# Designed miniproteins, single chains, continued (4): the designs that were tried, part 27

Each design is a single chain, and the fold is of that chain. pLDDT is the mean over its residues in the fold that is shown.

## One batch from the design tools (miniprotein)

Design m12969
Fold by ESMFold2-Fast:
Structure m12969 (fold): chain A 64 residues (1-64)
Amino acid sequence: SAEDALQAGKELFEAGDYETAVRYYELAIELDPNNKEAWRNLAEAYRKLGEFDKAEQYIKKAEE
């Protein structure tokens, strides 16, 4: 489920595996694009990877 993917992404993010966390957050938004938490978490993971333009794009999506 989208919630399971979001939770898996959070656990990987807390472990410092930002690249794999991105993949699970992307799966969560694919399954439920209205989950604003998933968009915010995806943006934060991209910030940790130094992908600031992507992070800005996704945080704007979370605020829509």
Scores: mean pLDDT 86

Design m12970
Fold by ESMFold2-Fast:
Structure m12970 (fold): chain A 57 residues (1-57)
Amino acid sequence: MLEQARKSLEKGKEMLAKGDAAAASAAFHEARVLAEQAGDEELKKEATELLKKAQAM
């Protein structure tokens, strides 16, 4: 779970760098859900902040 959450977070950052807000949002949403299931509050917070940034594009 935690490794999958990190991979989704990294994928989201790559998509955000490419300007693909829709793909970035989907990846960050997945990272947030996986981080929540893993109990990693720091990763969940980071994914939530990045998701908001992608949605504001």
Scores: mean pLDDT 81

Design m12971
Fold by ESMFold2-Fast:
Structure m12971 (fold): chain A 62 residues (1-62)
Amino acid sequence: SEEADRRVAELLQQLAEEKDPEKAYRLLQEIEELLPQVSDPEAAAEALQEALREAAKRLAEE
């Protein structure tokens, strides 16, 4: 759905910028719940992998 597409894009941007591991985990859970509803699952999965890579770098800082 278009609403799921917009919401996932917003959450992915927030996840990539999130420095709090607990908040990052909550964002990840919400994204995973919406993934079956997105129009382009492959593009969403690629964006999720990129956001997770950035989040992992922040977790390694402390």
Scores: mean pLDDT 77

Design m12972
Fold by ESMFold2-Fast:
Structure m12972 (fold): chain A 83 residues (1-83)
Amino acid sequence: MKTVTLTPEEVADPARLPGALLKAGIKPGMKVEITSPGLKEPVTGTFVYVDKEGVWLKNEDGSLTLIPIEELSKGPVTVKILE
């Protein structure tokens, strides 16, 4: 298990977030757990992509969950890469 912390500045800027995730080694298809002060609880799923709206994770049932960039921007974001 690898844990990466992203700063609010890295997650608040849609232009910086994809690069920050890539530098952290987070790729599409990886199972991750995301925690942030903006989230009511940790969110687990398979990383799909990131866009201007936020981070998209695929749930076990195949549905998608969006973690809004506004929620991620409320503080440091911790991403655990689950092997």
Scores: mean pLDDT 77

Design m12973
Fold by ESMFold2-Fast:
Order: structure tokens, then C-alpha cells, then sequence
Structure m12973 (fold): chain A 59 residues (1-59)
């Protein structure tokens, strides 16, 4: 489903930033959305979800 793909992208972005804080999360999210065939309009939702996942992994 679209929501599952968004969550997968968000999780990958969060993990990448956690592993390397110099990672550009915006550019990574955009590339991953393109790879999964999802429109750029999902970028804000992916970034919000990635931040939530990142904070959960740091807690």
C-alpha cells in the first residue's frame, strides 16, 4: 500500500541519519520516493514520519 511505502522510505531515512548525521534527509527521501514510484507530494509526510521514527530510536 502507499502508506506502507511511505513508512519504508521514512524508516530508511531515519536509519541513514542516525548512522550518519551529515546525511541530507530531504535529498535521500526524494530519491527513495522516486525509486518506489511515489510522487514528490509525499515528501512532507515522509519527513514528518522519519523525524518521529528518529526520535523514537533516540529515546
Amino acid sequence: STEEKIKEVAEEVAKAVLEDPSTNGYELAKKLLEEKGLPEEYLPKVLEEAIRIYMQMQS
Scores: mean pLDDT 83

Design m12974
Fold by ESMFold2-Fast:
Structure m12974 (fold): chain A 60 residues (1-60)
Amino acid sequence: MVYIPRSREELLAESELTLRQMLAFLLGDEERFERIVELLDRFQRGELSPEEALEELRRL
């Protein structure tokens, strides 16, 4: 269990990024998959806000 306090917005953004990552993998879109992996990593490092992460995802 993760004891880090998370906002609803953070959880929703992480879920959206994870879902889109899985969809890219299933569709064989390797470039999109790699870009989403990088976005998830940056988001998890706290380099992107939930809003910024979702906006970057929409541009992919």
Scores: mean pLDDT 77

Design m12975
Fold by ESMFold2-Fast:
Structure m12975 (fold): chain A 52 residues (1-52)
Amino acid sequence: SPAEEHLRRALEAARQMIAAAEAGDDEAAERYGNEATRHFLRALEAGAPVPV
């Protein structure tokens, strides 16, 4: 499902964020963190439709 796909991508980005932070790459950690947030929001939108 689209929600599951976005959730998987969010979790992947979160893992990359942790790895970048552990390596001391703050800029890469910020980018991956933003990517994880975007995918997480898209997962919520796809799995939780807003009722009118």
Scores: mean pLDDT 79

Design m12976
Fold by ESMFold2-Fast:
Structure m12976 (fold): chain A 93 residues (1-93)
Amino acid sequence: KAEKLLEEAIELVEKAAKEGNEQLKHDLEKVKETLEEALKAYREGDLEKAIELLRYAKKSLEELVKEYPDNSDVKEALRKVEEALRAAEEELK
């Protein structure tokens, strides 16, 4: 469940980066790298590390939503990261 949501979040961040200005593209590429590390940690069974990386990605995307409030792709990516984080936290319990 969380793995699929993480994969979908990575795809949405890639999509958001395609139409952004240079700064937005750079910031979204860093978010993508963080999410790819979260996916690796999740697959290796390090759920605690995956959750911390997801929290960091969520915070970064929240800052980007504030800077680009009309960018629906960034907002969609944030929602998917929030879903992935909730699913991973549920699996940890």
Scores: mean pLDDT 86

Design m12977
Fold by ESMFold2-Fast:
Structure m12977 (fold): chain A 85 residues (1-85)
Amino acid sequence: SLAARGEEAYRAGDYETLRELILEIGRAQADALLAAGRAEQALAALEEQIAAAQAALASGSLDPRLAQIALEVATELLERVRAAA
C-alpha cells in the first residue's frame, strides 16, 4: 500500500521517495475535490497545511525534513488547484 511504502521510505531516510508518495496522494485528493466542484475547500485545506508546515519549521516541533516536504508538496498542490480553478 502507499502507506506502507511511505513508512518504509521514512525509516530508510529516503525523503525523495516519501515526497513523491505524499505528492501522489495529495494530488489525487486535490483532483477529486476539483472534480466535485470543491476548489475552495481544496484551497483552504492547502493554505492551512502550508501555515502548519511553516509553523513546524519555525518552532522545530517536527522533523525539519518532514516539515519541508509538507510545505513543498502543499505549495505545489496549491498552485495546481489555483491554475485549475
Scores: mean pLDDT 82

Design m12978
Fold by ESMFold2-Fast:
Structure m12978 (fold): chain A 67 residues (1-67)
Amino acid sequence: MRLVVEITHRSGGFYGGVSVEPYAGHSALVAVLPSGRASVHLQDTGRQFVGEVVEEGADRVVVEVTR
């Protein structure tokens, strides 16, 4: 499963934004590790996902969930 987050804020290895897929409209916090792994926290629901960064851009990050 891919999580797509539209980035509204960036600070170091952290991205704040809004989830686009599959959980559209939820506030998301993405922590990107130097290994290319990421955790995604949907702040509104408290759900967490862990995966691999498959796309990292200025306005968007995509994580392939491994859990």
Scores: mean pLDDT 78

Design m12979
Fold by ESMFold2-Fast:
Structure m12979 (fold): chain A 78 residues (1-78)
Amino acid sequence: AIAEVKAVHGELVAFIKENAEEARKAEVGPGAAELKEADALAKEAAAALKAGDYEKAAALMKEAKAKAKKAVEIAKAA
């Protein structure tokens, strides 16, 4: 459970690193709303992890990764 949260978080961090320029564009341009949603979901995942709800933390982290990917897609299309 904790291992799954760490794995998904690692995937999210790697994705942002690989798409750093597009992620930077998304922060202040097209995709900003989706990037904000990703950040909010990651914070909720961290709170769930602290509460011991590993299943919820993993689900929220997966959703955060999906939103981050969408933000980068929107930034690339702009």
Scores: mean pLDDT 79

Design m12980
Fold by ESMFold2-Fast:
Structure m12980 (fold): chain A 79 residues (1-79)
Amino acid sequence: MLSDEEVRALIPGLIAALSDPSDAVRLAAARQLQELARTHPAALEPYREAILAALEPLLSDPNPEVRWAAFLALQALTR
């Protein structure tokens, strides 16, 4: 289990991974952000706007799994 401090340390890398040329890397990052929004919402709050901005382009991703994962992550962050 990750602490809020450990989660915050991961956020810059996850944001960078959302723009990776690899579909698998973008998918993994979107899924991880969705899970963190569920398990550690307080840790993500200071980065919420940056994460939402990084997820927005993935809603138009050529990979349908990446689009769906980005949509779920956005939904988790906006509640």
Scores: mean pLDDT 83

Design m12981
Fold by ESMFold2-Fast:
Structure m12981 (fold): chain A 95 residues (1-95)
Amino acid sequence: DIVEKLKELAEKGNPLAQLLLGGIYAWRGKYDEAIKWYEKAIEANPTAEAYLNLGRVYEKQGKYDEAIKWYRKALEVDPTNERAKKLLEEVEKKK
């Protein structure tokens, strides 16, 4: 099972495995698990992608203020991130 192998690597502190595992849980609709793994990925290696992915999970939960917060952090890390800019504009319209 690919998820079990990723979970073992993620539990050992691999930030890429933590990010990928968060993505798999988000895709499966397991948002609380996705948030947990994205938070661990951010602790290990704070990237615009990790912040953006965390924001997308909060947006899917209808937590628009949280989503906005994390999309803004993604733009603080990478001001040129076009995906973060677009997602921020889209979530602000849902408020």
Scores: mean pLDDT 86

Design m12982
Fold by ESMFold2-Fast:
Structure m12982 (fold): chain A 67 residues (1-67)
Amino acid sequence: MEEEKRQRILDAAERVFAEEGPEITDEMLDKIAELAGVTREELLKYFPSKEALRQAVAQRRQAALDA
């Protein structure tokens, strides 16, 4: 389902950011898509920019700290 793909992308992004840092390269986007089991086009459908993906990961991390 749509939501399962979105969560898989966020899980992959958190892992890649932990390993390679918060500056998102095109190679990191491809790695995130591969780990999430989606195409880069599908990833960009959920997160249309590198900044959108970074913000979503930061918001999810912040919510976990506030819980």
Scores: mean pLDDT 76

Design m12983
Fold by ESMFold2-Fast:
Structure m12983 (fold): chain A 61 residues (1-61)
Amino acid sequence: SPADEWLARLVELVKEMRERGVPAEEIQALVDEAARLRTVLPPEEAYRRFAERAEEVARRV
């Protein structure tokens, strides 16, 4: 389902952030924001915003 696909992609990004040394607290904040965005945005746009912010945070570690 689209929800399962969204969750799988989110899990992959979380793993990547952990591997790059992003602190667990920052990862949790990003996940919470993604969950919030998904209540107001279409799943694809919510994921895009999450992925963009996750990449920016990971690049700074």
Scores: mean pLDDT 78

Design m12984
Fold by ESMFold2-Fast:
Structure m12984 (fold): chain A 83 residues (1-83)
Amino acid sequence: MEEAQKLLEEAEELLDKAEEGLENRSHTPQEILENLERAKKLLEEAKKLLKNPSEEQQKRIEELEERIKEIEEKMLRLGTVQQ
């Protein structure tokens, strides 16, 4: 339980960095994508540890999944992953 919560926290930090990179234009598209892919990996690991998540844990997972989708959509819209 605690380990899964730490993985969710690390995923949030990586998503924050990806969003910051998009906003500040200081990070390359590659760096943003790397942070996004790492966040996805941590989220999947947390989901595996939380075999029967509570409603609160499931909501947090859903929120992180939505943030991932939003970042991916923003990157696609900006053409940062084109070609």
Scores: mean pLDDT 77

Design m12985
Fold by ESMFold2-Fast:
Structure m12985 (fold): chain A 60 residues (1-60)
Amino acid sequence: MEEARQAIKNGDYEKAVEILKKEIEENPTAEKYALLGEALFKLGKDEEAAEYFAKAERLA
C-alpha cells in the first residue's frame, strides 16, 4: 500500500493502478479499492473509478 500511495503522490497513476491491482488480488480491502478509484479518476477513467469507489464503500 505505501508504494501505491507514493506513486499517486508522484503522479505515477498508471504505476499506482498496477501495484493496487496486484495487492487486491492478494488481499482486497476498502482502502485499496478507494486508492485504485482515485488513481483511475486521475487518469480520466471516471466510470471505472466510480465502480471501484462503490466496491470500497461495500467493504468498509
Scores: mean pLDDT 82

Design m12986
Fold by ESMFold2-Fast:
Structure m12986 (fold): chain A 80 residues (1-80)
Amino acid sequence: SAAREAEIEKEIDEAMEIMKETVDLLAKQSEVEEYIRKKAKEYGLKEEEVKKLLEEAREMLVHDKKSVEEVKEWIDKKIK
């Protein structure tokens, strides 16, 4: 039945959208982590400071729904 096939395709599409959102969030987290590590090496940040930046940046992306660009600007303001 065409109606049943359309319902199954809709469920697959909905599952794929959730997967895409998860992948997009992981990609954002990875980009921010790479940026923090690059800046840490460039500015000679201590391991403790790097860990704090990673934790705070993750909270900003996951809970505050900040963009990668906003998080990068926040990082730049926290380091000298």
Scores: mean pLDDT 80

Design m12987
Fold by ESMFold2-Fast:
Structure m12987 (fold): chain A 61 residues (1-61)
Amino acid sequence: ELQELFAQLQSDDPKVREEAGKKLVELYKTKPEEVKKLLEELLKSPDPEVQKIAQEILKKI
């Protein structure tokens, strides 16, 4: 679920963030518009680590 993935990508556990990123890349194959919208929201985050995660996912899709 997108809301759960959004929360997991903001986790302080790098393994949780990595798994959420993989799930989001997989979800892009079926729901590309929803995934792009989520990544746009992450890029607007005031947290630079969250922005970096969004950029890394964008490079994989």
Scores: mean pLDDT 79

Design m12988
Fold by ESMFold2-Fast:
Structure m12988 (fold): chain A 75 residues (1-75)
Amino acid sequence: SMEEARRLLEEGERLYKQGLEYAKQGDMEKAEELNKEAARLFGEALVLGEGLSPEEAEALAQEIYDRMVAKNKSL
């Protein structure tokens, strides 16, 4: 399950970064689509993470929160 959570986080990060690139280009529609997909993947990773050890789950939750906070302040 840790492998699954990490794959979801990696995919979410990829989409999030792609969204930032589209936002820089002024393509806000694509940026929003990618951001929503990233958020969904982060949410799935968080759910899986809660099934892991407490230490691992906290680390994943912190990373997800950091990503979401950065997103919210930018967009």
Scores: mean pLDDT 71

Design m12989
Fold by ESMFold2-Fast:
Structure m12989 (fold): chain A 89 residues (1-89)
Amino acid sequence: DLSALHEKQEQQSVEALKEVLDELIETVKKLKEKDEKAAEEAVKGLLENIPVLREQLLGVADAENWSQEVKDEMLELLEKFEKELKEIK
């Protein structure tokens, strides 16, 4: 059973991940305006690192005893991030 405090920590972690991913998208968009080739390289690097980020996030979730629902939300955020990166051409 998740305590109210534990559930709040889970939600704060999901929101923090979302903010970080949103910031990365904005950073890549700004880079594209100045250097399209550098932005394309950054997109490729970020896409290649998604499996590493997924493994790290699941490892943290397991260490912190977060629910499967939180793990699923984090995986969904990474899938949305991947889609947004692929739309930056």
Scores: mean pLDDT 79

Design m12990
Fold by ESMFold2-Fast:
Structure m12990 (fold): chain A 59 residues (1-59)
Amino acid sequence: GEVYEVIEDYEAKEPDELSVKKGALLEKLRDVDEEHWLVRTADGEVGKVPKSVLKPFVP
């Protein structure tokens, strides 16, 4: 899937959101709405994060 890097720490605000740390790599699963993506973390957690805290990962 598409891999994205977290550029800013994010603390979950809602039960369906994930807390993520700057530098983490996430797999994009799908769009949820205009501002949020459903993502999977490296340890297998799935949830919603704002797309504004993510950038495309370039190896």
Scores: mean pLDDT 83

Design m12991
Fold by ESMFold2-Fast:
Structure m12991 (fold): chain A 75 residues (1-75)
Amino acid sequence: EEAEKLVEEADKAFQEGNYEKAARLYTRAGQVYEEKGDYEKAASFYERAADFYQKLGNEEVAEAFRQRAEELKKK
């Protein structure tokens, strides 16, 4: 429920070109799915967040989220 609302808000931020807000909201959605034990969804949203952080020029943060997503996929 809460995770779905975060994703909807993130998608809206992306459509408006607000990559900073989109990255933060996708990160929040990933955290909620991770807490629920849905590691596949958590990983996918961390990968989305990483893509936006890369677009913002924050490659270090993007790589950290991609690494976290890979670890979650192995669970």
Scores: mean pLDDT 85

Design m12992
Fold by ESMFold2-Fast:
Structure m12992 (fold): chain A 77 residues (1-77)
Amino acid sequence: SVAEDVARAVRETLLSFGVPEEVAEKVARQVGEAVRAHADDPELAIREVVRIVSELVDLTPDQLAAIAEAARAALAA
């Protein structure tokens, strides 16, 4: 599903930044739920993904932008 693809992309991107697996999986779960809740509004889904990640993980603005792009690419696939 699209939600699973976005959750996987976000998890893999967080792992590439050195975020621990346990944290990345927890974030990915919440991201997947947000994407399912906003299936009819891709831009709102991306905004919710970035909000959830920024609340749970201390990332730079550039890293948050990378998360948004990974989620957007997964939505477009």
Scores: mean pLDDT 86

Design m12993
Fold by ESMFold2-Fast:
Structure m12993 (fold): chain A 58 residues (1-58)
Amino acid sequence: MELVREALADRPEVAEGVIRLGELLGLSEVQMLEEAARAVRDDPEALARVRAALEKLR
């Protein structure tokens, strides 16, 4: 969860939404970061940060 908030520090609304979804559906941090990437696909800087966080968990 820390990686989701760190990657989306400039988009806290997306971070909160993804964490809430992960809590509801029992998603792993990797799955939450994949959902975050989908949510910020139109924001190349946020997408790059989410991809970097995913790289740390692979």
Scores: mean pLDDT 80

Design m12994
Fold by ESMFold2-Fast:
Structure m12994 (fold): chain A 63 residues (1-63)
Amino acid sequence: GPAGRAGAAAARAAGGAAASTASWELGKDNHDPEQVARGALAAGLAAGDPAGGRAAEKGSLEG
């Protein structure tokens, strides 16, 4: 339903944001902002997996 659809979208966005943040933290030591940005973008796209979305959606329903 609409709540499930919104939850799935929010969960994927949260997963992407977390992955991007982790990539930026790891990339800081390289002091290469372009490489950090590309890594964060790639990680964000990869974090859109359905397992991550489902886990975050369960968390939202409990809260």
Scores: mean pLDDT 56

Design m12995
Fold by ESMFold2-Fast:
Structure m12995 (fold): chain A 80 residues (1-80)
Amino acid sequence: SMERRRLVSAGVSHALRAIAAELEGDYKEAGEHYELAGEKYLETGDNELAKKYFLKAAEMYEKAGDLEKAEEMRKKAEEL
């Protein structure tokens, strides 16, 4: 569907932004974009990609020192 295509495209866009931020060492921005990518894939029912990106977001939040957000992302991944 068109809505599913939009969500997948948004997920890809956020994943690419997260990768760019991670390469720049901006772990907070990387975590935020990996989290958004995970949410978009979760909305499409792609639980494997959602889990992957929530775990990546957790890694980035942990590197940024945001342990609460890191735990939140790991819990989201555990639900999948």
Scores: mean pLDDT 88

Design m12996
Fold by ESMFold2-Fast:
Structure m12996 (fold): chain A 88 residues (1-88)
Amino acid sequence: AKVYTATLGLDGSVESDEGLEAEVLEAPRFYGEAAVVKLTVKDTGKEAVVKVNTLSGTVVVLEADPGVEVSAELSADRKSVTITVTVE
């Protein structure tokens, strides 16, 4: 399995690993609102669309290609969410 990460800020900014493209489709409008993020694995073209709660670090997978798994974790300082994409 290949593993990629993206980091989502509370303001809706996103940064991703070189092998992953992250696009914010819907940014949080206020603190604690969820963001909608599209994740594309560059070497496979596989995609997932996820809804991430920036306050709790929880993720809901709205759409995912076969073999794509997405998880999320709130940072220790609670200022960002790390999104982990695993491809099998």
Scores: mean pLDDT 82

Design m12997
Fold by ESMFold2-Fast:
Structure m12997 (fold): chain A 78 residues (1-78)
Amino acid sequence: SKRLEMARRLYNLLLEQGFSKKDALAVARYFLEAEGTELFRLAAGVPKDTPVSDITEEELKKYKLEDASPVVQVTVKP
């Protein structure tokens, strides 16, 4: 799905910025969840009408995003 592609791009971008694989994966995983997607949209100023497909549990498993820690504190930055 398009949302999964964006999460993967975010994961790679975070790695390039010097984040650990574990931290980058946790942020990408959080972005894929409904709440994390909303937080990203608010921070990035993305319109609510942006078409993004729902992420399935099978897609999360395929990219090993289910292994990411949900305990990472991700805050919306204005």
Scores: mean pLDDT 55

Design m12998
Fold by ESMFold2-Fast:
Structure m12998 (fold): chain A 60 residues (1-60)
Amino acid sequence: DEALRARLEAAGAADVEADLAAALAFAEALVRAFGLPREKALEVALLAQEIDIAARKKAE
């Protein structure tokens, strides 16, 4: 959880709490929908959130 926060901060998250909550929710959705192991779901969710942060940063 500390490592997850640090990763999102490094990605440039304006609201680490909101971005972390979104990543965790997406990871849970991936586990439920596709049966992914939680560690793999978290990797995918964090990467997706990092991409979203980068896209928002470019738009601003």
Scores: mean pLDDT 80

Design m12999
Fold by ESMFold2-Fast:
Structure m12999 (fold): chain A 59 residues (1-59)
Amino acid sequence: MSTDELVEEAAELLGISKSTIRTLAQITGMSPRETALRLIRLAREGKSAAEAVYELLSL
């Protein structure tokens, strides 16, 4: 799966924009791909968008 496809999947699962995911990548210092993969995992674990973002920023 391409980076853009992963970012799109994360956006759909959490109900947030692709731009938000790319901004989170910049804030955390992670790649957009790594950020999307972590967000997808958190969404699949039952985390809300707010909870997933908080967990990501707590890294």
Scores: mean pLDDT 83

Design m13000
Fold by ESMFold2-Fast:
Structure m13000 (fold): chain A 61 residues (1-61)
Amino acid sequence: MKAKEKIKEIAELLAELSVRTRPLDKEQMKTFLKSLADYYGIKLTDEEIDKLLEEARQKAE
């Protein structure tokens, strides 16, 4: 699986956990996704991460 797809999948899992269990801090989720992207050698802007989280949130709801 491509690294970008894995980051998107993890964003979706974080959004689902936030909806199903208890709200997760959005800033903590952003920081985690940034760290993950850096680990996989992918450069994502804050704007791209915000978009991924919003899309994941809409999909979870």
Scores: mean pLDDT 72

Design m13001
Fold by ESMFold2-Fast:
Parts: sequence; C-alpha cells; structure tokens
Structure m13001 (fold): chain A 69 residues (1-69)
Amino acid sequence: MLQELKETIRRFEAEGLLDRDDADLAIRGIDEAEKGMSAEELRKRADELEAQGRTGVAATLRKVADYIE
C-alpha cells in the first residue's frame, strides 16, 4: 500500500538511511503516483535524481514504479 510505503520512508529518514530532502522527494513521488503518474514517469524521475547523486531516493521511486506496475 502506498501509505505504508510513505511510513517506511519516514522511518528510514528517522534512522538516518535517507536525509530529509531525499525522504521528501520520495514521498512527493508516491503522492504523484497516487494521483495517476505512470511507472514510466516515476522511472524517468528516478534516473534524473540518480544523475544528481540522489541514489537513495532514485531507488525508492523505482520500487514505487515496480509496485504500481
């Protein structure tokens, strides 16, 4: 469930596995998926974030894309 995934991301932020900006970006990606963003669009955003060095958030968005596909 997308809500459980948001809770998991906030837990990872609290545990230091994701910084706050990465957690916020991942949650925004999940919110956009809930509003109808396609798995393909999420993967494109993940690729852009990975190019910026945001590897944790990119991996999370790819998992969201896999979940909704």
Scores: mean pLDDT 77

Design m13002
Fold by ESMFold2-Fast:
Structure m13002 (fold): chain A 59 residues (1-59)
Amino acid sequence: MRLSDEELDALLKRAAIALTSETGKSASKEEVLRRVAEETGLPLEVIEEDYERYLRSKE
């Protein structure tokens, strides 16, 4: 895990809002995760792993 739970949550929300504003429609999970990867400079697979951990911690 490279991002903290709080950092990932903030980045996911920011990416979703930005994508929705840009496209005028709800962003998909894949689009949101890809945007976070671009913003952080981390590989998409790392963001996907951190997201899975984040979801488990929010159960």
Scores: mean pLDDT 76

Design m13003
Fold by ESMFold2-Fast:
Structure m13003 (fold): chain A 107 residues (1-107)
Amino acid sequence: MEEKKKLLEEIDKAIAELERLRAQSTNPATQAFLDTAIDGLREAKKLIEEGKYDEAIDIVEGMITLAEYFAQRAREAGDEEAVATAQRVIDILNKILELLKKYKESK
């Protein structure tokens, strides 16, 4: 119970941070990317609450892949702010993925 609570609290913190990044962004493509990441974390949270840890892992891994693709496209476009935002999202998602995998292994 405590480990699951910590995982859910870290996901809530991640969502709050992504919502702040979204509020600070003026680029529609970056806003759409952040909306996708926020929705994905909300879905992962629901799956974790339902005990569907493998499906939650799949969603987070899929979001990381999409974020890496967005970062690469931003680099090709020379959009340094979009690259920095994408890298921050990747770092947040990797932290959540590691916590989620550790929680699953402890069950």
Scores: mean pLDDT 86

Design m13004
Fold by ESMFold2-Fast:
Structure m13004 (fold): chain A 102 residues (1-102)
Amino acid sequence: GLRERLRERLPESRFLAVEAAIRRALIAEEKGDYRLAAENYEEAGELLREVDPGLAAYLYDQAARLYEKVGDLERAERARRRAAELGPFDAAAAEAFVASFR
């Protein structure tokens, strides 16, 4: 799957950083800490930007939606711009990848 492909393409330390960021984002969302969740999705997107731009775009889009929920429109716009620059993504595949860290 996508997880296995990223493990092959990333140094172990970078893959672990991506996993940690996604796990922190998921826990923050469950607790209603949408700002912390958005920040961790942004971190994961930045780590993946050059390796999987589609997955990075999805993660930036998630961050943007969460920043909007907390009224941080400036950070939401910045995250959306970053997502748009990286191009289209397979939302179903990206969502399944993120959910695999639950």
Scores: mean pLDDT 86

Design m13005
Fold by ESMFold2-Fast:
Structure m13005 (fold): chain A 71 residues (1-71)
Amino acid sequence: MSPEEIEEKEREEIVKQAEELEEELRKLAEENPEKRKEIEEAIERARKLVEEGKPLAALLLLAVTLSLLKS
């Protein structure tokens, strides 16, 4: 078992969590059209972070966005 294999499995789990938050944000955008632009921009930015190899940053961005939009 190598550290790299552990890290890749953790990244897969983080990406899955980010996908779940994206789905929740998309549902929120359907319920709140006024927030759609902000939600779409956050999702686009998060996807770009994942492409850059920063899935944890993407997860945090989506979580913060969801928290702010729920208040």
Scores: mean pLDDT 77

Design m13006
Fold by ESMFold2-Fast:
Structure m13006 (fold): chain A 83 residues (1-83)
Amino acid sequence: MTPEEARELYRRAQELYEKENSPDTAPALVAASALYAVVEQGIDAKEAREFFDKVLKDYPPTSPEAKALVEEARARLDELEAQ
């Protein structure tokens, strides 16, 4: 994943969070933020993944759009952890 792809996913999650004005999209924004931190800030992918999994366990996404963004972020984070 490139920094541009991570930034775009973060932008999409933030846009959804702002558009819905609902806390149920917050897990998607947190997931996208973790991915962005790995790519842009050099945070360890395994640590970001553990934080991601903890947030999803405590605050599972309920909307279809939030679930889709979380799954996309998870797949990308898995790719980064495997590198």
Scores: mean pLDDT 71

